# Designs tried in a protein design run: designed miniproteins, single chains, continued (5). Part 17

Each design is a single chain, and the fold is of that chain. pLDDT is the mean over its residues in the fold that is shown.

## One batch from the design tools (miniprotein)

Design m16561
Fold by ESMFold2-Fast:
Structure m16561 (fold): chain A 79 residues (1-79)
Amino acid sequence: MRAPVLTNVTTTSTSISFTVNGESTVLVSLVDKKGVIKGTKEVAPGETVTFTGLAPGTYTVTATNDDGRTSTATATTPA
């Protein structure tokens, strides 16, 4: 399998949204700058994911497919 691709990463002061493209179901994890997991979701290929209720700060999104391949994106929610 190819690694999943994260596209359309958008932020508000309380949310992060992105589209996950891949060949299988993808496990998405949202982690803050201190390494604390803020949320996880299993996502179908081409699905848009939104995490809400976030504090302002920098977050890392990690997407892992069934083949164990990962991709990452960084997003910052403004104050």
Scores: mean pLDDT 79

Design m16562
Fold by ESMFold2-Fast:
Structure m16562 (fold): chain A 68 residues (1-68)
Amino acid sequence: SLEDLKKELEELKKRVEEIEKKIEDLKADAKKNGWSLDQEIEIGVLEMEKAVLKVVIKKLEEKIKKLE
């Protein structure tokens, strides 16, 4: 239903916010304790996950728009 799609959109948006917070925390830690390759890889993986989620969100937003 349209309501279910809107709920899914809000859940995905919340996941993006959680990922952004994790990236900020990792960057803050790296700035204080020094950059490591492991930290760079972890941030890179999170940035890629965020990018994929943003594509899914846009597709879902367009689907909702067509149903309204």
Scores: mean pLDDT 86

Design m16563
Fold by ESMFold2-Fast:
Structure m16563 (fold): chain A 74 residues (1-74)
Amino acid sequence: MKYTVEEAKAVLARFGLDADDPRYVKPLQEVLGLPADGVLNEELAKALSEKIGDNPFGPAGVALLTAVAARLAA
């Protein structure tokens, strides 16, 4: 499955992450190996869908959120 930017924002909102806040978007971009510009763009939406699109609340989604949380705590 490939997310649009809107679909990616909806998934992040369900995780309690504000997709318009660069404080959350930058760590997510870093974890996914993308430039950390703080903007949820098409490339970030694509990378997110490739990582967790089939089951966003499964093990891959939990691992991604754990990695983002670790970066926020550092």
Scores: mean pLDDT 76

Design m16564
Fold by ESMFold2-Fast:
Structure m16564 (fold): chain A 85 residues (1-85)
Amino acid sequence: VDYEKAAEIFEKAASIPVESPIGKDIRTLARKAAEAARKGNVEEAKKYINQALSLYDAYRHFLPEEDRKVVDEIVKLLKEALKVL
């Protein structure tokens, strides 16, 4: 359980430049998850990440190829951060 490390990974994900509206929404959820993780609120952090993953699953197929690559990288970081919580 490393809340600060998880928060750092979520913040890294939230800082990746992205142009798509869905990518921006996923970034906003990653930032909220970082804030929750820093407060030790694992349940709230997981809630925000599950919302981000749901958006990713619903809309990934509608993204242009280059935007999908960026969002795939963001989602990979979110999944790595969840393993540290």
Scores: mean pLDDT 84

Design m16565
Fold by ESMFold2-Fast:
Order: sequence, then structure tokens, then C-alpha cells
Structure m16565 (fold): chain A 79 residues (1-79)
Amino acid sequence: SQQLMDQLFTQLSTQYNDTDRSSSDTDTQRRIGDAIGVAVMATTPPLTDTDRRLRDYALDLVRNDPLISRYRDRVLRLQ
């Protein structure tokens, strides 16, 4: 559900802000936020056909991007 995705995103973003608040690089923060979003999408069970297609696309991004892959592993450990 959207609520579950929002909770997972908030948990990861909060954890990252607490541990890596020393990064003042806005581009790095944006890339990390995007990677967390994709990782959450790839890990969350789909409820509709549109959600399933978005998850499949997100899984393709996970396979091709080591940063997104790292955050997906973190999402899986939080569940």
C-alpha cells in the first residue's frame, strides 16, 4: 500500500539523515533519495497492474545500479 511505501521511505530517509547528516552535497542527497524511492518501489508488493509494471521497472533499475541495489538490500533487512 502507499502507506507502507511511505513508512519504509521515511524510515530509510530518517536513518540516512541520522547517520550521514555530514553530507552537504545536495546532488548526493538527491541521488540517495531517488535510490531509496526506487528501492522501496522494487520491494513493496504491487496492488494493481500499474504498480506491478512500476515494480518490474524498478527491479530493472536495481539490477543495473549498484547504489539502488544497496538500498534495496537495506529495505529487505528492515522488513
Scores: mean pLDDT 67

Design m16566
Fold by ESMFold2-Fast:
Structure m16566 (fold): chain A 63 residues (1-63)
Amino acid sequence: SALRDQIAAAAKAGDAKKLAEILKGVPGVDEQTANLLAKLVVEGRVSPEGAAQAALELGRDHE
């Protein structure tokens, strides 16, 4: 998945801003949720794969 690859690359770089921008691109993910997930990933509390799955689940619930 291109989304997972982008999130993994941004997480490896420790770039919370880039992570939040990628996550905001997912339908159903608002700015506050994207910023929270990005922070949790760079803090090591959530895996990049876990953040991608959470974003996609939010998109499904929004539809």
Scores: mean pLDDT 78

Design m16567
Fold by ESMFold2-Fast:
Structure m16567 (fold): chain A 81 residues (1-81)
Amino acid sequence: MKKELEKLIEEAREEMRREVNEGLKKGLSLEEVEKKLNLIVSRFVLLADMKLGRKAADKLEKELEKIKKELVEEYGKKLKE
């Protein structure tokens, strides 16, 4: 369970990072990137709940929300440059 949970967190982190990089490359707004990251979080939370159960999904959601917040702040700073 813990190994599977960590794998899902890393897969979600990679996907969120790719969306940030594509957003910067395409000149997307902060709001558009945040919306894309929210969809990734929701999808992985649902996937974790289905495969690993609610407690694992809750842990994954907390970790992904933290990653999302950090990436949104990073994106905002890069837009200011």
Scores: mean pLDDT 85

Design m16568
Fold by ESMFold2-Fast:
Structure m16568 (fold): chain A 86 residues (1-86)
Amino acid sequence: ELTELAERGLREVEALLGRIKAGKASGKPVDLGVLEKLEERIKKLEEELEEAIKKSKVKTEEAEELYERFKKLAEEALALIEEIKA
């Protein structure tokens, strides 16, 4: 189900964002290799969800709303990774 796929993606990106925020808050040097893996995972989730939405012949408003929330959190997570890497 498209809505369920979008919900799973949203939950996963929320967890990844939380992990990035916790790393920043720890006061320890952030491992760039770890940040790169998190960035790759977020980008892969974006690609998979975008493809699923595009391939779906029937889209619900709920699935589209979840996808929009996912995109916003993914953008926030990627922006935070960029700030930490700078």
Scores: mean pLDDT 78

Design m16569
Fold by ESMFold2-Fast:
Structure m16569 (fold): chain A 95 residues (1-95)
Amino acid sequence: STLERIEQLLQQMQQSTDVAEQISLVLQITNLLVDYGISVSSNPDDFRRLASHLSGPQRTVLALLEVEKADPELAERLRGLVDQMIDLLNQIQAK
């Protein structure tokens, strides 16, 4: 599932000491969230268009909002994983 794949990527990010690998994992998580947002959207073409004009963090927020409309419980779990990802990024930037 998308949730399990994101959890696996987040675990890899927690174990990584290489900034380039950590950034690559963040991009992979963001892309999985966007793809899932497209899959559950009632208007996937408009979602794709809007997402193309947004930064990575903004695309993550947009994807979570779209998932919440379809599955609020899954969105809450994904938000928890995204918050962990952001915390790890903040730790990298603080070094």
Scores: mean pLDDT 81

Design m16570
Fold by ESMFold2-Fast:
Structure m16570 (fold): chain A 90 residues (1-90)
Amino acid sequence: MEIKAVIVLNATKDGKLVTLIVTFENGELVEVEDLGDMPFGEAVELAKEKYPEMKEELDMHESELARELAEKAAKELGLTIVNARAFVEK
């Protein structure tokens, strides 16, 4: 079953805060949008506007799936997670 997921990452790289939108398709990272120092809440709203088909919103502190996706993106991109929110198709 092919799963598309979008995650908003608030993370640090080399001691600097970064906010990213990361897209996964079939378990692979396919797109990274760097939002720089954009506040996490604004990045979450932007992701909702860009990906309105992704109806399930998952907070990393409440969802093991959201945490796993965030950890995978952080590992591939060399980041330390501060916060994350995942958007998945229902």
Scores: mean pLDDT 81

Design m16571
Fold by ESMFold2-Fast:
Structure m16571 (fold): chain A 80 residues (1-80)
Amino acid sequence: MSEEELQKEVDESLELMNETIISQVTPDQAAAEVDSLLANLTKENLEIHSKNIRALAALLDPDTAAAYLAKLDEKVAALK
């Protein structure tokens, strides 16, 4: 129980740090990174890349974000 509680606290802290770092990138940098992640999307990295794409898409304008999320959903469906 203490080990599980400690691990959850560490994971939560790392996620918050990652979100803070991502929020400091420019929309252009975020778009380029999303493009790269989508191009290198495989069943093995699907979980991590999907999470990163969604986080980065939140930094983009709504139209660009919607386009990238739709493309992600398409690729996820094809890999399932």
Scores: mean pLDDT 70

Design m16572
Fold by ESMFold2-Fast:
Structure m16572 (fold): chain A 87 residues (1-87)
Amino acid sequence: MSKLEKLDRRVLYLYLRLEEAGDLEAAARLAQTASELFRLIKENAPKEEIEKKKEELIRLIQEVRERFADDADVQALADEAIALLKE
């Protein structure tokens, strides 16, 4: 599995967890930001644009992590997604 596929799976879990909680606005924002990052990577966009979008996605993942502080699966997957984004 590629690094990008590993990231996508983790973001998808966080997205579904937000939808389950009824936070459709946060779920949509997370999905949109992830899709935009994946598009920039696919199109070989300038490194600075990719890095800014990574920072935005990390911020959103941190918000999910804070919202579900008692959910061990969310904590683990969020930490793994952030680690993948910081490489």
Scores: mean pLDDT 87

Design m16573
Fold by ESMFold2-Fast:
Structure m16573 (fold): chain A 91 residues (1-91)
Amino acid sequence: DPAAEQAAETAREVAKALGFSPELQELAAEGARNGDARGAGERARALLLEKGGEPEIAQRGGDLVAAIAELAARGVSVEDLLETLIKRMAS
């Protein structure tokens, strides 16, 4: 599905721009492709904990990956998605 692959690429680009690791970029892309934002966030949190991240930081990372996957799956552009997440992080 070309739309699902476009969503995956958008999610990957946003995660990369925010400084996420290649593994987290792929989790965001997979979540966007499959429409499974919640699952992507849960997998990202688990990965961050496995790599020695503090629980609250891992939860925030998972929440960001879930938000990226959700918005990318809805067809939000890279630019608009970055603006939305920067506003959420500043709040």
Scores: mean pLDDT 85

Design m16574
Fold by ESMFold2-Fast:
Structure m16574 (fold): chain A 100 residues (1-100)
Amino acid sequence: SDLDLAIIGGESRISDVIEDAKADPSMTVSQLTERLVNLVEQFVLHLATKNNYSKEEIREIVERLLKYLREELSKYLSESQVEETVKRIEQRVNEVLNSL
């Protein structure tokens, strides 16, 4: 489905950021979190403004991406760091969707 393709695209972009972080010993958890927040914000804006997905469809895509992100980050970060990262992404997504 088109939603499945969007999810795969989002997962690929998240994976690239995590791989960059693993390759860069100078990158902090805070910087990784900021990159992921900015990535998901830009992705949500693209889905809403260029792909014309509904807010409900975008929320479904984001929920699937956050599940993937929790699974991937849990391999490298503490539970509290993972949950803080997810919380910041959820807050930014809600702010973006409410501004549309």
Scores: mean pLDDT 87

Design m16575
Fold by ESMFold2-Fast:
Structure m16575 (fold): chain A 85 residues (1-85)
Amino acid sequence: SSSKRRQEQQAQQALVSFETSASLIVISAEIEQTEESIEEARRQIEALTADLKARYPSLSAQIDELQARFLKRLEQIRKELEEKK
């Protein structure tokens, strides 16, 4: 029970690290501007999300919200790439 508060604090730090990593993955896809880079970024974010949820199941809802935000950004990049074609 006291260990749960420490676990939640560690999980918050892991969420910040995840958000930073996912942001860099999205930015990289935006710079490369290819369908392949966008799909690879999606796979990387989904893999990171699955791992994080397995390690911190109590924060699954919060992790899902972060994943949804980054996947939405990738879809926006894909749309902009399509519109430029």
Scores: mean pLDDT 82

Design m16576
Fold by ESMFold2-Fast:
Structure m16576 (fold): chain A 74 residues (1-74)
Amino acid sequence: SEEEDALLKELFHRLSQLLSDEELQEVNALANELRKQGKSTLEILEAIREWALERGHEEAAEVAEEVIKRLKEL
């Protein structure tokens, strides 16, 4: 939906303030691969949150969690 697309754009914009260009490319590649596998927007966001936690990007994980909560309210 347009609202889900807007949440993903907001997430990537906020992540661009927290992550390097290389890390952003890795996250975008992860999201694209999961989308190709037919994963839902929620599953993609959960995977991004896990990616951030595994790498010690606590602030990025918090941003992803905020976007996940907003998605669940749609």
Scores: mean pLDDT 87

Design m16577
Fold by ESMFold2-Fast:
Structure m16577 (fold): chain A 74 residues (1-74)
Amino acid sequence: DRVLVRIRVDDLAAVPAVKALIESHGGEVLEVDPAGRTVLATIPLSKLPTFPQELAAATGGRARVEEAIPLVPP
């Protein structure tokens, strides 16, 4: 009941806010790639519908969801 999300950040200074949002939703940060400006994480599937909007709000629009892959099929 989780989704693997790949998050693109325009500014690495946004990474702490991204991590805090993921953790506040019961998610887990798996990897941060500073060179690719990406954060790989899991979040509960139930949080996915509002997550892109919350991510934009938390980062001032400096992060976005590039991919979302359900880990458990519906």
Scores: mean pLDDT 80

Design m16578
Fold by ESMFold2-Fast:
Structure m16578 (fold): chain A 55 residues (1-55)
Amino acid sequence: LSTVERVAMHETGLTEEEIEYLKTLSLEEATKYLMEKYGLSERAATSAAEAIRSS
């Protein structure tokens, strides 16, 4: 994971369960989830979602 993605995930307080859940979603759905629930910007949410899905 890049530094930006790790920081974004840490700042949102994502749990292991949420990370596993996000892996089951599409990139678009995961990005929207992070934006709505944690108030991340589209850029930060997209980066975090890509990092989570790429494992």
Scores: mean pLDDT 71

Design m16579
Fold by ESMFold2-Fast:
Structure m16579 (fold): chain A 77 residues (1-77)
Amino acid sequence: SAAEEKEKLEKMRKIVLEELDQLIEQAKKEGNYEKAEKIKEIKEKYEPELEKAVEELDWEKFKETVKKIQEELSKIL
């Protein structure tokens, strides 16, 4: 059902956002505040896109947004 699909996407969104929060906290603990800020900016940029994909039940949009997050994270050195 649409309700079950929304619940699955909401759980996946929560996991993605919690992973980003953990990466931010880890960077701060390492004293890398520039890296923490860049990860925070990625989170703030893509959190609305993830939310919209959940509301629209758009699995492809959700997957594409996660891929964009992964690509942005890979550029942070």
Scores: mean pLDDT 88

Design m16580
Fold by ESMFold2-Fast:
Structure m16580 (fold): chain A 72 residues (1-72)
Amino acid sequence: MAAVRDAVADALEKLAKESPNPEVQQALRDMAEAVRAGDGEAVAESFTRLRKINPEEAEKAVEALRQADAAA
């Protein structure tokens, strides 16, 4: 549902704003846009990029996705 996707995307945007690394910020923003669009392939590609750049930020993204899903 769109409301769940918006909550997930908002959580990813918040993580992007908190990151000092511009590559991590861009990967999180790309993932947020892919989530809003419902594009699972783009989400997977953005997540793979994030994991290569910073595995810790990838774990935070997984936590944000899990919390947003639980709240829906």
Scores: mean pLDDT 76

Design m16581
Fold by ESMFold2-Fast:
Structure m16581 (fold): chain A 98 residues (1-98)
Amino acid sequence: PTPEQRVAEAEQALADLRGIAEKAPEYAKDPVKSSIMSTAANILFVAIDFLGAPEELRKEALEVLIKFEETVAKNSPDPELRAWAEKAAKRYKEELEK
């Protein structure tokens, strides 16, 4: 793929990730949905990173992932999912600082 195609694919993945994050409060209420969506969000981030996206796009994706996981940590009825989400948010914050 061309550099332009890779950037376009990374931008689409970021848009999909933002869509997941916007619905995070809804997904957080369902332990199965939140687990699936957390996995999907991480796969989208890995795709953005694999495509060699500009650092600005990668940073935005990490910020969206942090917001998603913090929403799950606050709203999930499952205490184990809340703990996992808190740990995931911390991990993404550490990646942002590097």
Scores: mean pLDDT 81

Design m16582
Fold by ESMFold2-Fast:
Structure m16582 (fold): chain A 94 residues (1-94)
Amino acid sequence: SKFDELLELTEELLELLRENKAPEEVIKAVEEMLQSGIERKDIASVEFASVIAIETLLRSEDEELRKKGEEARKKLLELSPNGPAAHFLELQDK
């Protein structure tokens, strides 16, 4: 299922953010959107959580984290080519 694959991706990204001490506000935002998406079966909330996590990884000073962010971005585009990935650049400007 697209929802299940997106959920798995988002959960993996959230764990990566926790392990690498991402800002608490970012971790909380991803957790809240992911939980909302699961409870409502709202794919858009899960996709948006993935976008925030990927954007955070891409802004990391750690090259390995940036590479993981790029891999996740590619996977998200494959799962949702017309979804939040189309708005990814808007989040980078903030």
Scores: mean pLDDT 77

Design m16583
Fold by ESMFold2-Fast:
Structure m16583 (fold): chain A 95 residues (1-95)
Amino acid sequence: SAEEKIEELLKKAQEYMDKIGKDPKDEEAIEKAKELLKEALKLLKETYKLSEEEIELLEKIIEAEYLLAKDPKSEEAKKAVEEARALIAELVAKQ
């Protein structure tokens, strides 16, 4: 099923993200994590008919994780994380 495929992609992406956390210069792990997350996002959009706001939030999270993996001290990475947190706060506030 699509749900099982999404879960498998996210699990594999997490394994590569763990590798990036140990070695931020592992370009192979970075590229594989990025590709798996993009595939998962596409399936999530198609399967659950996500809103534009939900898609934007997921894209911001992916961007933030990728930037942090490349350079944990990056000001751009910190800003991306802050933007993702702000979007999450807005989504939670909508009840």
Scores: mean pLDDT 71

Design m16584
Fold by ESMFold2-Fast:
Structure m16584 (fold): chain A 80 residues (1-80)
Amino acid sequence: SEIDKALEEFEQLAKELINLAKERGIDPETLKDIQEQVEKDIEELRKLAADPNVSKEELLQRAKERIDIYKKMIEELKKA
């Protein structure tokens, strides 16, 4: 489904972001903040996916918004 694909893409981007931050030698406090944000975002999407009051369209939109944010973070780290 489109939702499953979006959630998989988000999880892959989250892993890429953390790996890139580690490879770029980002400071431990910033790395911790990134890891905590990733954990919060994954948990939020899981809660939305389990909520019967959340439409498939809304869940997909939320996942796509997070994907765009993570793509921007990866782009910014690549410029550093």
Scores: mean pLDDT 83

Design m16585
Fold by ESMFold2-Fast:
Structure m16585 (fold): chain A 55 residues (1-55)
Amino acid sequence: SDEDIEKAVSELSKAQQESLLASLEAHLANTDLSPEERAFLERLIAILRKEIARK
């Protein structure tokens, strides 16, 4: 769930969150993804951006 993802991500340092965000954005841009995988990555990226903004 989004809440579980938010909780897990909040336990990472800001540097780890930023590194993960960069990796996910690169993967989204450069990988042939299914619609389901794309939707999941976009949701995860949105959660990461929100958590980074809170720190």
Scores: mean pLDDT 79

Design m16586
Fold by ESMFold2-Fast:
Structure m16586 (fold): chain A 92 residues (1-92)
Amino acid sequence: SLDQARQDVVLSILLAGLYFSVKNPKTSLEELRAVRDALLAHLSTVFSPSTVQRADGLLEEGIRYREQGDIEKAEEVLDELTKLVLEEVKKL
């Protein structure tokens, strides 16, 4: 559908920005929280509160691993977030 196509593009851009921010060692935790807040605000306009809560939990976990310097685990959590988001887009 047109809604699925639009959300696929928008969310792919937002998720790509999150991945680049997490992988860049110069990105501050404050900047990562701003990226998280922007993504959650957008998800809240598209998905149910339960889906947004699950996404928030994964974002929090990913940022926590990145704060600890565990980039590999941070990426694994972001991969789980990406799968959740893309699966929910298919239901639109």
Scores: mean pLDDT 85

Design m16587
Fold by ESMFold2-Fast:
Structure m16587 (fold): chain A 100 residues (1-100)
Amino acid sequence: MPLLSQKELLEFLKKTYEEILKAIESSKDPEEIKKKIEEIVEKAKEYIKENADPESAEMAIDALEETKKKVFKLLDEGKIEEAKEYVEYQIKLIKDAIEK
């Protein structure tokens, strides 16, 4: 298959962030949420490495890792609602990028 276009990569990243949001909404236990997010992010990174060009893959993987770190910090602080709001904001930014 041909490599993912920038738009296809952004759509994939958006879906990944939507899965992260569902993981946050699925439990009140931060450790359970963190485990689900880790599995989502690692699977997404593998897909990106296999299907995107190396430069686009690096940028997308860096964005996922940064989001994971931020969400994990908020969960460790018991700020589950703030973690949810952060991911919702990231999804909005990706949607805006796709529409341009």
Scores: mean pLDDT 85

Design m16588
Fold by ESMFold2-Fast:
Structure m16588 (fold): chain A 79 residues (1-79)
Amino acid sequence: MLEKMRELTKLLGEDKVPETLEELKSFFEAYLRKEGIEPTEERINKMLEMFEESESAREFLLKADVYLGMEKIKKWLGV
């Protein structure tokens, strides 16, 4: 887990590595806000689920890009 978190922060150019589940939730909340997406509990939990299911930070980012792309489309469509 910690190694995957370190890889994620390096890939995103972040200076703080989340070491706990609470810090990881806060990290994803900030990430969603940077992407212009409202950080709802459902979205944060989806990010956590994708991260846990991914074998690497890179795999997670690919899944997250698809998910966030769909969320941005929904926002544009007003749904």
Scores: mean pLDDT 79

Design m16589
Fold by ESMFold2-Fast:
Structure m16589 (fold): chain A 85 residues (1-85)
Amino acid sequence: SLVEQALDLLKQMYNSNDEKERQQLLEKLRELRKKGKGEVKQILDMLTKLAETGLVISKGGSGVGQQILSIAVDIGKQAIDDLKK
């Protein structure tokens, strides 16, 4: 599913310390967002905004950016569980 692919990209962003790799993963997430429809698009829009915010804050050297990426991963996991109902 598109949300499962987005979750994988978010986990890769969380585990990467390379800003160039993180930006490439964000671009892939933005491409997945364009393919979503209805509720899936709303979920992908939310996850993409959280990833963008987390990466911007991370450039300032704050652990807050990493926490925002962790929240995005948790939201993605919950969304997958909810979509299976």
Scores: mean pLDDT 82

Design m16590
Fold by ESMFold2-Fast:
Structure m16590 (fold): chain A 73 residues (1-73)
Amino acid sequence: SLSQRFVDIAKKDVMRGMLIGGAAGGLQAGLSEEQVIDSLTAVAQTMFWLSKEEAEELAREAVREARELLRES
């Protein structure tokens, strides 16, 4: 249904925002990109019930986006 599709889109947007925020926080705290990716992969698996492969890819995307935002700040 249209309502279910709206909920699915909103969930993806929330998930993306949370992971980008987590990546920015980790990088600002002086963690390496690998440490941030590992941490966010665990968070994505636990909070959003993703497979390790899906979670790792989203974590890598979040780190890339967070680095871009931090370069502009």
Scores: mean pLDDT 79

Design m16591
Fold by ESMFold2-Fast:
Structure m16591 (fold): chain A 81 residues (1-81)
Amino acid sequence: SQTLDAEQFVEEVEKGGGDGEEVRELIDRAGERFAAGDLDGLSREVRRLVELAREAGFEVKGLLISVKDGVTTVKVVVTRK
């Protein structure tokens, strides 16, 4: 398994023929939903991320979300199929 930051994950999805812009927007929204305590919204964003990653040849094992000094960081844990 591999832990990717947002930019690395976008690049890997694009290399797999996926929509990197949609993936970047989903990552940003997932962070915003998490910071707002909107777990239902977070679940929807994560579900779409998992589908796009699968289409690009990756399995999502999880997300690492952290908040420090008002900044939300999202990392994606993946394996290649």
Scores: mean pLDDT 82

Design m16592
Fold by ESMFold2-Fast:
Structure m16592 (fold): chain A 79 residues (1-79)
Amino acid sequence: KKLEKERRELLDELVTQLGLSERDARIILTALEYEGKDIEQQRRLVEQLKSMSAAEIKKVVKKAKDINMERVEKERKEA
């Protein structure tokens, strides 16, 4: 269960290093998984977030929420 450990490490890094809530951190990681990003690509994006301003990070969270909502709407439409 190496992937679960690596995902937890990324989640903890988003919470502790960027000051994100666990909910917002999970939203970002879920959106990246939905877009087909592997764990290494997710890690690179987390490193990119560390160089961003708080306002830029907030925009990333909002974009991730929009991606997750789009997935839900697509599933609803196809059902």
Scores: mean pLDDT 76

Design m16593
Fold by ESMFold2-Fast:
Structure m16593 (fold): chain A 72 residues (1-72)
Amino acid sequence: SMREELNKTILEASKAIIDGDDDKAKELFQEVEKLLEEMVKNGEITADEANKLLNAIKNNLERIKQVVEKKK
């Protein structure tokens, strides 16, 4: 399902940040945005729900990046 693909992509993006692969993390975040747009288009979630999810994901990834950078 698209929800499983979304969850997998978020996990992979988090892993890329932890590994210091900024290019891969950026590509995976763009895939998250694309998956959310497709879920709205398919009627699985509303645009408002997609915006809330995107902001939550962005904030979580930013926190992970801050923790990783402080350990260097």
Scores: mean pLDDT 83

Design m16594
Fold by ESMFold2-Fast:
Structure m16594 (fold): chain A 98 residues (1-98)
Amino acid sequence: MKSKVPDPEELLTAPGLTRGQAIARAVLLASEDSTNEGGVEDARKAADLAIQATSLPLEEAVKRLKEAIDYLKKTDTSNPEAVSIVVAAALLAVANDL
């Protein structure tokens, strides 16, 4: 499938990236790949799933991140609230590495 987002398993196992950095990268790239068909609630679901992925075992984290990416691709990026939720989720994922 054509996507700007790398495979979540490859991203989460990539050398040189922390768990939170990998999740933040996936979240930001997936939002750029958005169809703008969804609402702000899709952004909230994606944020919750991405944050859950920061603390889960690798197999479960991959599953949660794939689900988050699917919601992000539907997120309305013209809505400032949705954009703020996506950015906050990315920042929180990186913060969870600290």
Scores: mean pLDDT 76

Design m16595
Fold by ESMFold2-Fast:
Structure m16595 (fold): chain A 73 residues (1-73)
Amino acid sequence: AIEEYEKRAREAYQKFAELTGDKELADRIYQLALESDEARREAGRIVAELQGTPAAPYAVEMLAYANAVRELR
């Protein structure tokens, strides 16, 4: 359900912001994932640049769950 995806997206967002100290980057990835398929692809490129960092798994989860929320709206 949409509520579970929103909860999981928020949890991944919070963890990403904690690990990076960069709430602005977290906000950008999350908002881009909710905006459109084109914006989601841009968010995906940003997340790919984070590969190899401790924050990468949370960025991937945030992107996936935020996109699921968008698709259900």
Scores: mean pLDDT 78

